# Designed miniproteins, single chains, continued (4): the designs that were tried, part 44

Each design is a single chain, and the fold is of that chain. pLDDT is the mean over its residues in the fold that is shown.

## One batch from the design tools (miniprotein)

Design m13599
Fold by ESMFold2-Fast:
Structure m13599 (fold): chain A 70 residues (1-70)
Amino acid sequence: VSEKELNDEVMVALAEIAAGILLTHGASVEDIRRVGEWLLEKAKELGMSEETIEEIRAIFDDAIARVEAR
């Protein structure tokens, strides 16, 4: 595994963990959106692939949808 591939996998895993923690603690849509936007900005700054950025976005979009369904 290249360093880039490892970094992409780690970023996706961190997004999943962050979304899970936020959902467990009853975070609002606004809180989840803010954390997601911050992480997406950092992923872009680090030069993450478009595929990785889209996967991170999908994770937070799913988390928001779960909160809205409460």
Scores: mean pLDDT 80

Design m13600
Fold by ESMFold2-Fast:
Structure m13600 (fold): chain A 78 residues (1-78)
Amino acid sequence: MAEARALVREGAAALRAGDAERALALFREALRVAEAEGEAGRPEKAAALWGLAEAHRALGDEAGAAEAREELAKLGGP
């Protein structure tokens, strides 16, 4: 939980610094950590997917950004 959250914050900082490649790597790692935590990691998984969409967009990868957004939308179950 805390590790995934720290990775999300580092990724967001990298995006603000203009380092989209580093942000992508950090958000991918945050997603892996959050997924390993199962349901407890769901908020961090959502944050990591949002960050992946933004990082892909910053790199001009519209397909990667769309995939991350689609996965994020699927987390909105009842």
Scores: mean pLDDT 80

Design m13601
Fold by ESMFold2-Fast:
Structure m13601 (fold): chain A 85 residues (1-85)
Amino acid sequence: SMEEEREKLVEEIEELIKELEKEGVDPAVIEHLRQAKRHIEEGNLEAAAEHLEQARDLLEKEGRFDLAQKVRVLLARVHTLLGVR
């Protein structure tokens, strides 16, 4: 269901935040992921997508393409939920 997918997204973002905190990335990346998680929990999927895009772009700028790819997968899932509206 849409509710189950949203719950999984929140869990996966939380796990990614924990991974990034251990990796010493720019704190702005972690803040954008926290904002994305909050917006998903509130049902604000457009705002969540914008924060995921900012996190992706910052990770790409840092050369962390492996982590940027993880953010892209989450962003694609948010876009899928937006398209089911």
Scores: mean pLDDT 87

Design m13602
Fold by ESMFold2-Fast:
Structure m13602 (fold): chain A 64 residues (1-64)
Amino acid sequence: SDEEKRKLVNRAMQLGQEAYEKGDDELAAEAYQVARDIWNAKTEEELEEGKKRLEELEKRLKEF
């Protein structure tokens, strides 16, 4: 759904901003890439893959 897609993109963008502010430029770049992948997802499978990747990056940000 477009609403779920928008929420996931916003969530990934916020993660990228937080990572950048903490000095993790690599994690920030990955988060922005995930936002782009989610925005461009054409199938439910691609959207679910983006969501899983986002959740993994969120865990990585918490672990330092």
Scores: mean pLDDT 84

Design m13603
Fold by ESMFold2-Fast:
Structure m13603 (fold): chain A 55 residues (1-55)
Amino acid sequence: GPSQEEAIARAEELLARAKDVSEEAVRGAQKAIELARQGNVAAALSALHEAEKEL
């Protein structure tokens, strides 16, 4: 699976895409960034998958 750095990068990319599309996706991406920075990569990926559904 992705590293902590990869999870952060994916979450930041999703956040950038979501800003003009979905407030729910923005919130999910922000949560994923926070979880990834805490080292909880599995929870960050779960939050990313949920946020991507809102795009």
Scores: mean pLDDT 82

Design m13604
Fold by ESMFold2-Fast:
Structure m13604 (fold): chain A 55 residues (1-55)
Amino acid sequence: MEEKYKKLPDYLKEVIDKLIRGEITLEQAAKELGISVEELRNLLKYLGLEDKVPE
């Protein structure tokens, strides 16, 4: 199986869950994960979750 875009750490999933609930902003989530907002948006697109993120 090809890694990179297929497997995510469980920690990342927890941060994304908080983001979807609107408990933290997209910028805060990216900072928690140590990635850029662009990288986080790409992950959300890949997971089909981009439309679930509040403003």
Scores: mean pLDDT 70

Design m13605
Fold by ESMFold2-Fast:
Structure m13605 (fold): chain A 64 residues (1-64)
Amino acid sequence: SMSLEQTEDEMHRLFEEVAPRLSREQRLELASFYVKLLEDLRNGKISPEEALKKFREKLQELLK
């Protein structure tokens, strides 16, 4: 299992990597999704594995 810290670091890394490839509107959407997902993760509403899965799915949607 991934730790909370490892999951937050991976999400941050993916955000920084993908954000320059997105439009301003897509970047704002991704940022909003990222913040909500981090909040849910930190409050124990979602597992590290589920958070990373949902984030990757969102990235795939935006990169189409």
Scores: mean pLDDT 87

Design m13606
Fold by ESMFold2-Fast:
Structure m13606 (fold): chain A 64 residues (1-64)
Amino acid sequence: NMDKLAAIFETLYEMNKSLYEDPDSEEVRLELAKDAVVIYYALRREKISEEEVEKLAKELLSKL
């Protein structure tokens, strides 16, 4: 569910934005989006490959 992924991303962004020199950089945003995908699948107790994490993270960022 993309809405839940977006909610996890927004939470991670708000919690961590003060820890980064440039929290709005594509690099930092991609790292947080990957973390959101990993957390989402862990909560579902589903396995996901590193390649699929990157793919979904990029899809998530494209919809924000």
Scores: mean pLDDT 82

Design m13607
Fold by ESMFold2-Fast:
Structure m13607 (fold): chain A 61 residues (1-61)
Amino acid sequence: HMEELYRRVLEAARTLYEIDGWDAEEVYRAAKTALVAHGLSPEEADELARRIMEELGLPVP
């Protein structure tokens, strides 16, 4: 469950950054919003979104 969700949000975030030209702040907020929408708590979503930003090599806000 969590690994599949992580992979999908990571791939979406990569596309937003690399293809759509979103900045790091926008990508971070989008990732958190998607994770909360999938049932994570705000704290869980923040932790996972930070991990996604680290994986992409982007600054964490």
Scores: mean pLDDT 82

Design m13608
Fold by ESMFold2-Fast:
Structure m13608 (fold): chain A 59 residues (1-59)
Amino acid sequence: SLAVRLLMHEAGLSEETARRVAELARAGRDEEAIALLMEEGGLSRKQAESAVAFAREFG
């Protein structure tokens, strides 16, 4: 999906982790997706929140 490819490119995530973030976002598990983006992608909380919103819309 577009969200998975952008998460890999922008946050430097592996495909497996990017897919997990997209799955969590689509399931409404936003805090888990945010935590994963911050821990594995090195994103700030605000950047992670924006990425989760994007993944939910385009996942």
Scores: mean pLDDT 82

Design m13609
Fold by ESMFold2-Fast:
Structure m13609 (fold): chain A 66 residues (1-66)
Amino acid sequence: MEEVIVPKEAIPAVVKALNRALKAGLTPEQARDLVEEALGPIVDPETARRIAEHVAQTVADVDALA
């Protein structure tokens, strides 16, 4: 399985965005967009997208099990 490597500088932004998405009950798509936008200035667009998709999947998994 391929893991998504999050750069050290992006970790606080990912954690903040994920916490906001979960507390607000955002959809996986909304969570993906939020994370991708937060990471855009920090990491490469492709890396930001991969991290955002992984976060969106986490939100979807939590919602599916709720």
Scores: mean pLDDT 73

Design m13610
Fold by ESMFold2-Fast:
Structure m13610 (fold): chain A 77 residues (1-77)
Amino acid sequence: SAEEVEKSLLLSTAKKQVEYFKSLREKLSPEGQELLRKMEELLEKMEEAETMEELRELYDEFLEIAKKLQELLEKEE
């Protein structure tokens, strides 16, 4: 179904983003590491989501945290 395809794409994308930031863990500030932990928690909630509405809401929150973490990585001293 279209919903199953959407769920698979959102989860796959979120997992790839988490793995990307995990690969940079040693480069992350304490704030960055906290944001990464929050992304990992949101990913777990997304995997447990029973409805597409819940999944989309969690994914939107996940994207906001990912954006903030990326901005921290791009910020020069």
Scores: mean pLDDT 85

Design m13611
Fold by ESMFold2-Fast:
Structure m13611 (fold): chain A 80 residues (1-80)
Amino acid sequence: AEEAIKLAEEAIRLAKQGDALEAARLALEAARIVLELAETKDVIIKAIAAALLAIGAERTNDPAVALRAAELALEAAKAV
């Protein structure tokens, strides 16, 4: 849980600096860790949404999408 929170917070920082690719990578890793730990449907759905947004951010090189992915990953990580 702590590792996923740290990765998501770092992803938010990188997305705000315009580093969409690295932010997307860290947000995806945070979402994957949350998916391994998640037992509630709501947290699982949020983590899946974060992972899909992170993939989208990487493909489009969009730091705004990367930021949203990182924020959702952080919300999901805190809910575990």
Scores: mean pLDDT 86

Design m13612
Fold by ESMFold2-Fast:
Structure m13612 (fold): chain A 57 residues (1-57)
Amino acid sequence: SMEELRKQLLELIGQILRAIGDIIQAELEGASQEEIDKYRKKLEELKKKLAELEKQL
């Protein structure tokens, strides 16, 4: 349903915001490039899921 898709979109947006926060925190802590890249890859995966859900709206 449209309501279920809306909830999934909001959940993904929340996950994306957390992932962005994790990247910023890792950079502030001077984390390795490998660790930062892992967070960036997670963010990219979440963005792809968001795009897929948007196609269903």
Scores: mean pLDDT 84

Design m13613
Fold by ESMFold2-Fast:
Structure m13613 (fold): chain A 116 residues (1-116)
Amino acid sequence: DPAAEEAEKERLLAEFDARVDALIAERPDRAAGIEAERETTVEIIRSTDASPEAVRKFLDATLALLENPTADEIRAYYKAAAELAKTGEATTEEAKGLAEMGERLLRGETLEPVPR
């Protein structure tokens, strides 16, 4: 049911927003970076026709990365971003770029700029 799926996505986004607000209150020294990542995450989700399950996984990975940015959380984030882009049709260059970076990191490749 597309209407039920959209309602679930909006519920997940509202829960994510509340959890990000709580994290900013806990770590005000990181507020600017956390807000920037929130805006990017919301834009990616709203620009893709992804399933609620893929949205949930991406939001969970984003929160884990924001709470403790370790190599494992970075890999989980890009893996979730790749799943989101694959499940939905990514409509932004940013969402596509994250999916590509996720695939490269999962293969153990370096994220070097493409030479001209």
Scores: mean pLDDT 71

Design m13614
Fold by ESMFold2-Fast:
Structure m13614 (fold): chain A 56 residues (1-56)
Amino acid sequence: SAEDEAFLRRVAGDDTALADREIEALRNRKFSSEAERAAALTGAVLRLIGAQLDAE
């Protein structure tokens, strides 16, 4: 959703390429349930946070 995409971009900060990659991966997936979509979004957020921490 637009809210999920905006949230991922906020979490990524200056790493717009990584945010765009995670957003594209979510757009290209078909989810059978809301729980599956939420799990995928959580994974994307954790990867973005990890990248930000490694950049410091």
Scores: mean pLDDT 75

Design m13615
Fold by ESMFold2-Fast:
Structure m13615 (fold): chain A 98 residues (1-98)
Amino acid sequence: KKISSKKMTEIMNKAAREAGERVLEATGDKSLANQTAAEVGAAAARTYFQYELLGADDETIRRLAEEQTKLAEDRVSPEAQPYVREAMERFAEEVIAL
């Protein structure tokens, strides 16, 4: 079973973009939106690399995404944390659906 690296990159970029857009809509803070997008992108990339190394099942990808979500939440302001979580949850489900 081959998962396209292009498809995975699209899913990671979508998670980052959507998180940033939601923060911008909610706060009007472009700097916070950019930081949130960057942190979600990094968290998604780390989750994917761990998933590739382990050949992980659906439960493992959800656990890895949760671990990376917590680390990303610690790096953004409290007002951006819900959007990090929403984006990472959607990312995990889209990876599972591949």
Scores: mean pLDDT 82

Design m13616
Fold by ESMFold2-Fast:
Structure m13616 (fold): chain A 93 residues (1-93)
Amino acid sequence: MDPEELEREVDLAMARITVAVARIEAAKILNVPVESLRSGKAFVEALLEAAKKGMDIEEVIKALEALREVARAEGDEELVKLAEEAIEELKKM
């Protein structure tokens, strides 16, 4: 593996960790089971709701950016668009 492929693999692993941590945090803020946030759409909606309930907007944006990168790597174009739209909505707040 060349250094660029290794760096991309590490970045993607870190993005997945960021998504997992944010999913747990959003579930705690919304008082819902973390399993209810397993779908990408439910997670995006939960992050937007958690931001309205006092979750740090910068942390929510970082989680959505991480989700976008994971979705892009997995070929989930619909989830990439949902994450991008959510990021734009939060930047207007």
Scores: mean pLDDT 83

Design m13617
Fold by ESMFold2-Fast:
Structure m13617 (fold): chain A 87 residues (1-87)
Amino acid sequence: SRLEKRKKLEEEFKEEIEREAKEVIEKKSEKLLEEARKRFSEALKELVEKLREEGLATAEELEEIEKELKEFIENSLAEAEKEIKES
């Protein structure tokens, strides 16, 4: 279904963010953290456009998805930054 395809893409996106953030923490690199921040922002924009182009979400749903995933990214990056700075 369209809903299942959308949720799978959202879940795969979150898993990728989590994997990358974990690698940044393990390497304890502020440079990699800043590079990941830019990459995640670009990846989110690409995902939102893909969901729009494939008709997997309404305009209202896309706004909510973008907000939720942006918050997920910011929380993941904040945790990584804390782990790097607090050793």
Scores: mean pLDDT 84

Design m13618
Fold by ESMFold2-Fast:
Parts: structure tokens; C-alpha cells; sequence
Structure m13618 (fold): chain A 55 residues (1-55)
């Protein structure tokens, strides 16, 4: 597929950090610029990390 399908895991993401890596990888391989990837990943990372840090 031209659009990134999944990062090989594709099944279950155990941790939030894995989700972020998956997300970033998809964006990078899709041809997004590092600038756009950083913004999108940072927003998601902030939200998910905030929750994880409370656990």
C-alpha cells in the first residue's frame, strides 16, 4: 500500500511510547516533513505521557 499500513506490530500496542513510535513512523514513511511529524507527535506524546506519568 502507498499509505503506511502499520508499523509491523499492527496488533496491540502495549505502551503509550510504542503508540507514539508507531504514529511517528507512519508519518515519516508517508512522506511528512520532520516539522509536521514533530508537531503531531509532540501533541500526542504530551497527552499520552501525561496520562502514563500518573500511573
Amino acid sequence: MMIIKDPETGEVLTSIEEELEHFEKRLKESGYSDEEIEKLVKLRREKLEKEEKEL
Scores: mean pLDDT 63

Design m13619
Fold by ESMFold2-Fast:
Structure m13619 (fold): chain A 69 residues (1-69)
Amino acid sequence: SLEELEKEIAELLKKGEELIKQGKYEEAIRVYNEALRKAEELKKLDPVIGEVAIKEAKEGIERAKKLME
């Protein structure tokens, strides 16, 4: 369902942030990429909510990549 997909994305985004705080940047990128994949599926069901989720996942990936440099 749309609600279950939103919940899964939120949990993955939270997990990514926790991994960043632990210095586990490669693991955070993997988790955010999973969130991004689910967000792209969400966009097919709801373009507005899906685009917000895609942006949040991409921002998480960008943050983790910058911290690895």
Scores: mean pLDDT 88

Design m13620
Fold by ESMFold2-Fast:
Structure m13620 (fold): chain A 69 residues (1-69)
Amino acid sequence: GLEELLRIIGEILRLIGELIDIELEIEKLKKSDLPEEEKKKKLEELEKEKEEIKKKLKELMEQLRNLKV
């Protein structure tokens, strides 16, 4: 019902917020005075977290689409 729809939307919004936070960390990292090797390692870790969140978002969007019944 509507309650399940709102729960899914709430979870999607939470994950979007996490993606925004990661993008902000990536921007700050690129502008930082850290050694290039350390920047690369941290960037790769943040990109992995971003991809995991994107996967969860796709799963939630599929749940939202299937909620038509």
Scores: mean pLDDT 83

Design m13621
Fold by ESMFold2-Fast:
Structure m13621 (fold): chain A 76 residues (1-76)
Amino acid sequence: MDAEAEAVAEKVRKELTDEELEEIVKYGKELAEEKLKETGERTVETVEEVMEEVAEKFKGAMELVLELKRKIAASL
C-alpha cells in the first residue's frame, strides 16, 4: 500500500544521507519515465499502474541502497 511505502521511505530517509536520498529519487524518476515511454501514451489507467509499479520498485531500490551502504561501511 502506498502509505506503507511512504512510511518506509521516511524511515530510510532518517538513516540515509541527502546524496543517497537523491539517488533513490533519480532512480524512481527514471523508472517512471521509462514506463511512460514504453506505453507511448498517458491514460488514467496507465498512470495509476506506473505509480504503483514505481512505488513498489522504489521501495526495493531504497532497501538495496541501504544494504549497499551497510556493506560499504562494513568493508571499511
Scores: mean pLDDT 59

Design m13622
Fold by ESMFold2-Fast:
Structure m13622 (fold): chain A 60 residues (1-60)
Amino acid sequence: MEREERMVENAKEVLEILATTHSRDTVLQAARILADQLRKMGVSEELVEELLEHVREVLA
């Protein structure tokens, strides 16, 4: 769990940095790619959905 939470936190940081220099559509596409990769690595759907909600909030 702690390792998975750290992976999600790192993904949030990457997407926040991308949001400063890239379009909303590009950041959302990157978020979907990262979400899919996290799922393949065994991260829970709850944590993946938390990442996607965080990205929506950052882009609002």
Scores: mean pLDDT 81

Design m13623
Fold by ESMFold2-Fast:
Structure m13623 (fold): chain A 60 residues (1-60)
Amino acid sequence: AMSRAVGHLLRGIGAELEGRYDEAIRDFKEALDIVKQEYGEDSPFAKWVEEKLAELEAKR
């Protein structure tokens, strides 16, 4: 079950929609660590979260 990672992703998405980019980045970083542990560092899911983080960092 991926409830921890999903919880962080949902919080991050909510923060992004509200313009709280620093909070969104923190939540996505926590989710990335969990996804890398559960699916592997080179998994498509981990790559998607990394791309999302890069987009958020560029909007700061």
Scores: mean pLDDT 79

Design m13624
Fold by ESMFold2-Fast:
Structure m13624 (fold): chain A 75 residues (1-75)
Amino acid sequence: EEEERRREELDREIKQALFDIWAAVIAISPEEPSDEELERMAKLLGIDVDTLKKAIEESKPRIEAHRARLLAERA
């Protein structure tokens, strides 16, 4: 299970990195990224689009809360 444990640690690090990236992207643009942008982000991180999408879905409530805050501050 050493490989599985390392994979879990990597997944956790990826999720944190993805959240930070999403926070930065939303700070620049409050709009949701397009499918093409998601593909480019996945390639940049060296992961599959499905893995990226899964991490985003799991982090979606926090991402949406952050976006709502930015939109409220701008409006």
Scores: mean pLDDT 67

Design m13625
Fold by ESMFold2-Fast:
Structure m13625 (fold): chain A 90 residues (1-90)
Amino acid sequence: AEEYNKKGVELFEEGKLEEARKYYEKAIELDPNYALAWANLGKVLAALGKIEEAKEYFKKAEEISGKSVELIYAEYLSKNPEEARKLAAR
């Protein structure tokens, strides 16, 4: 699940929104409780203009994790310093 989420993040950063969406969907198929993948899928859907679907997926991420979307991302970055460094530098 994490490897598909990582590929989705790379594609999103490249502006390949539809491809990023497919990888986040694969991550969720492998682990439906992977809150970060639900949050990332919501982010992609919002970027694609699918605002109502994005809201539903953000809500799912929060329901699964018991945390806000902002906290889900903050915890992920704190545990993955290399990913945080990539976001800060490029």
Scores: mean pLDDT 74

Design m13626
Fold by ESMFold2-Fast:
Formats: sequence, C-alpha cells, structure tokens
Structure m13626 (fold): chain A 101 residues (1-101)
Amino acid sequence: LPPRGPPVPLTPGLEAGLAEAQKNIEDYKSQVEKLRQEGKAAELARLGVKTGNRSLIVEALRIDPEAAVAELRKAGLSDETIRRYLKEAGIPDEEIERLLA
C-alpha cells in the first residue's frame, strides 16, 4: 500500500481517537463472531478473560466446557469463580464437579 500519512487534526485529536476506538470495537465484534461460527471455545474463553466479558466466558463454556475450563485455569481464575460461570452456562452440578476434579 502506498504510504499515506493521516490528516493532521487542527483540534486535540479527539475525533481521530473516537474513530480508532470505534474500529477497535468493530474488530472485536468481528473476531467474536468468527470464533462463534468456528466453535473455538478455548479462544473465546481466553478473549472473554482478557476483556472481562462474562457473557463470552459463559458462551465458551456452553460450546466446550472442558477446553474452556482449561483456559480459565491457565488465566488464574479460582475454581470457585469457574464453578459460578459453569452454573450460569447451565452445566449440571455432577459435570461441574467432574470438570474441576
């Protein structure tokens, strides 16, 4: 791509910062949708932890609870926190105890 400098703002750069933030939100949404379509529970769980997105963590646990639990443990979440998310995902108590064994 030919090198093109961005236009120099005559203001404090607020407009450029807002455009960058909006692009980052759109990129994030696209990444989440792609991972959902591909069923990549481990990657969804990692992204959810990185961004603090509880709903994304719960969704990952519904797709593949074993892979998602492994990623949550690698991220340093306590078994008590993981148990709460598994309950939110609708996983039966007997399976939760098996996954956290």
Scores: mean pLDDT 77

Design m13627
Fold by ESMFold2-Fast:
Structure m13627 (fold): chain A 62 residues (1-62)
Amino acid sequence: MVEEAEEALKAEKYEEALKLADKAIAEDPNNVRAWQLRAAALLKLGKTEEAFEDREKAEELE
């Protein structure tokens, strides 16, 4: 899940990374890493505002 999202991000499959991060968040919404990976994928897709919102969420979870 999280590892698969990270691998997709490294492979520059940003839409797939976003989908995998969404799945990880659905399974555990307190998973800081999943929110970080979703933010990274959104940033690469040019969705900077959504990426910053996810980054803030990850920081709140500490």
Scores: mean pLDDT 82

Design m13628
Fold by ESMFold2-Fast:
Structure m13628 (fold): chain A 87 residues (1-87)
Amino acid sequence: SLTPLERMERLYAARKAKLPAEHHPLADEAFAEMARIYEEHRGDIDAFAAALRALLERLEAQGVAPEVLAMFEEMALAMYLASLEEQ
């Protein structure tokens, strides 16, 4: 079975291919931060969920393109659900 991080990496690769190239640098930065959040909050689902929410709120406040925000909202939900399955 895939780990939550491996599942996120595959989902990101598939979704990034559909994004305009101009959004790729910011998407790569946000993906790296999401991966860091997963590594730092292993075994604490509440802290993980709070950190993901804070990331999404910051991306929205920065005015990122709606398609980039929607992609990261989908990935955050997928990672959260996968993390629940590990408990």
Scores: mean pLDDT 81

Design m13629
Fold by ESMFold2-Fast:
Structure m13629 (fold): chain A 67 residues (1-67)
Amino acid sequence: KTEKIIEAAKSALKNYGREDLVEEVAKIIEENKGDVEKAKKEVEEYLKSKGLPEAAKAVVNAIDEAL
């Protein structure tokens, strides 16, 4: 389940040309694997902190689709 969510996030980040962020996003998801809502919030906050609000939305949507 966690691996599927990470792969969905990776695909979304690749579409934005930011595959360099996959490792940190995967770490956030793994640290919050028991709480999907917290994982989505932390990932969204991280990507917004990188100036990527549209990528944040796309990654959160990809996580929801992977559930």
Scores: mean pLDDT 80

Design m13630
Fold by ESMFold2-Fast:
Structure m13630 (fold): chain A 65 residues (1-65)
Amino acid sequence: MVDEKEVLRALGEIYFALGKMAEEKGDYDGAIEWYEKSAELFEQAGDTEMAEEARKNAEEVRKKK
């Protein structure tokens, strides 16, 4: 049972890292997309803290516009 949540959490971490890389390169649209996907995956995994962190990062990128 836990394997599904572990996979979702791992994917969330990967997308979170992709969001950071995109943001660092100035690809704000890409960063927002990756952070949003990361947040959804963390939420599905039950990792509310990381989901909230990903959403905060997406919001910060949206402010940079």
Scores: mean pLDDT 82

Design m13631
Fold by ESMFold2-Fast:
Structure m13631 (fold): chain A 87 residues (1-87)
Amino acid sequence: SAEELATARALFDEFLARLAAARSEAEVVGVVAETARRMRESGLSDELREALQRAVMAAYVGKLSGLPDARVREWAERLAARLFAEL
């Protein structure tokens, strides 16, 4: 639904902001774990949860690979837009 998509988008935007603020691998892992918890609690459909999880994992991989935060955001946002458009 439009409400579920808005919830997924809000969770993803908050995740990206928290990820950009993370300064250690432990903080990055904590951000991913908190986002996964909030996704489970938000009542999202399985399809939206899977799409959001893929976008979150792409950003996580990019961050740990040492990509600049702006590049991580661009990559993850492009993937999220494509995955959400398929729903």
Scores: mean pLDDT 83

Design m13632
Fold by ESMFold2-Fast:
Structure m13632 (fold): chain A 64 residues (1-64)
Amino acid sequence: VPKEKHEELLRLIGEILRLIGEIFDLERELEKEETPELRARLEELKEELERLKEEMRKLEKELE
């Protein structure tokens, strides 16, 4: 298996972990202060996370 595919997978995992962290931070901010702006941003990040999870699944299948 080419190293490039593994490197791409690791990069996606890093992006996913980053988004999970941002979502977690925003959820904690919502606990302190509930605003429509924070809610909208949380929804955007959750959508981005789902998109990256799908990309990761595609790469995992290619690495089989």
Scores: mean pLDDT 79

Design m13633
Fold by ESMFold2-Fast:
Structure m13633 (fold): chain A 85 residues (1-85)
Amino acid sequence: SSLNEVLLEALEAAARLAEKAGDEEAARYAKEAAELVEKGEISEEVARKALELVARAILALLRGDTEEAARLLKEAAELLKKALG
């Protein structure tokens, strides 16, 4: 699959994990980032950077670090907004 497809799948996984953790802020940013990936053409370079942030956020959610997860997903959403804007 393309990096955009992998990024979308990772963001959907992050949103589900955030919801299960009760991290409403992380879930919101993950959903916003997923919508941006669906609506826009993301370059491979930007997709790789966003995927790194999302992977770190998923690891943070798995260890219960809800504040770090929200921060990382916010950074991913902001990166994607800047790339598409």
Scores: mean pLDDT 87

Design m13634
Fold by ESMFold2-Fast:
Structure m13634 (fold): chain A 88 residues (1-88)
Amino acid sequence: MITLKGTVVSVEELEDGYTLVTIKLDNPEDIEKLKVGDRVRLTTEDGKTYLGTIVSVEKTPEGGYVTVRLPKEALEIKVGDKVTLEVL
């Protein structure tokens, strides 16, 4: 099972009541292990878990970024939070 670590850089509420969370990966090369449509479990430092789907994967000169569509409750996540992504 693929497990990656990163830092939250954006949290957005969607019109459909879901949450978009964008994560900057600690290791940019790990971006190549992820695909749009992958099912993931996101775990925060305080042990909360959210199930979602990768909707965007972007490699830039600044780093590797993954955007995950999560349930409404993921609005509790804050920019700067450290998270673990596990591909299911």
Scores: mean pLDDT 84

Design m13635
Fold by ESMFold2-Fast:
Structure m13635 (fold): chain A 70 residues (1-70)
Amino acid sequence: AQAVVALGKLGNVEALIKALEHEDPEVRFLAAGALGKIGDERAVEALKKALEDEDPRVRSAAKRALEEIA
C-alpha cells in the first residue's frame, strides 16, 4: 500500500515538473502549488526556474512551494 502510494506520488512529480513548462499560466500555477504540497526535492530546480515566470501568480506559487519543501 505505502509503496504504491510512493510510486503514484513519483509519477505525479515528474508530470507536474513538465507542467511547469506548459504554455498556459493556469497549468503552471496549479503545478507549482501541487509540487509544494508534495514536498519532493526533485522539483526544487524546476521551481527555482518558475520564480522567474512571466505570470506573478506562478512566481508566488513557486516561492511558496520552495518554502514548503525546505
Scores: mean pLDDT 75

Design m13636
Fold by ESMFold2-Fast:
Structure m13636 (fold): chain A 99 residues (1-99)
Amino acid sequence: SLEELLKELEELAKEMIELAKKLNDEKALKLAQEALKLVKQARKSKDRKEQLRLLKEAARKIREAGMELLKVAPKEEIPRLIGLILRAIGLEFDIELLE
């Protein structure tokens, strides 16, 4: 469960980084890169509570990156962005269930 959360948030952060680069949104790119850094920090932590705190912050930053991208996204990318945002919200919920 925790390892699955680590993997899913890492994949989600990477997808958000790719989309932010494609759409040339520097603010969204920074948020997504910060999220990836937090996931990597969580993976190295030996404290479960600290891991969950870092992952929750990562999920929040991914959601914020997606919301920033929605402001500039062409209509064709909106369904993908909504999917990524909803996935981040779902992962925040999963993290709270592990707390």
Scores: mean pLDDT 88

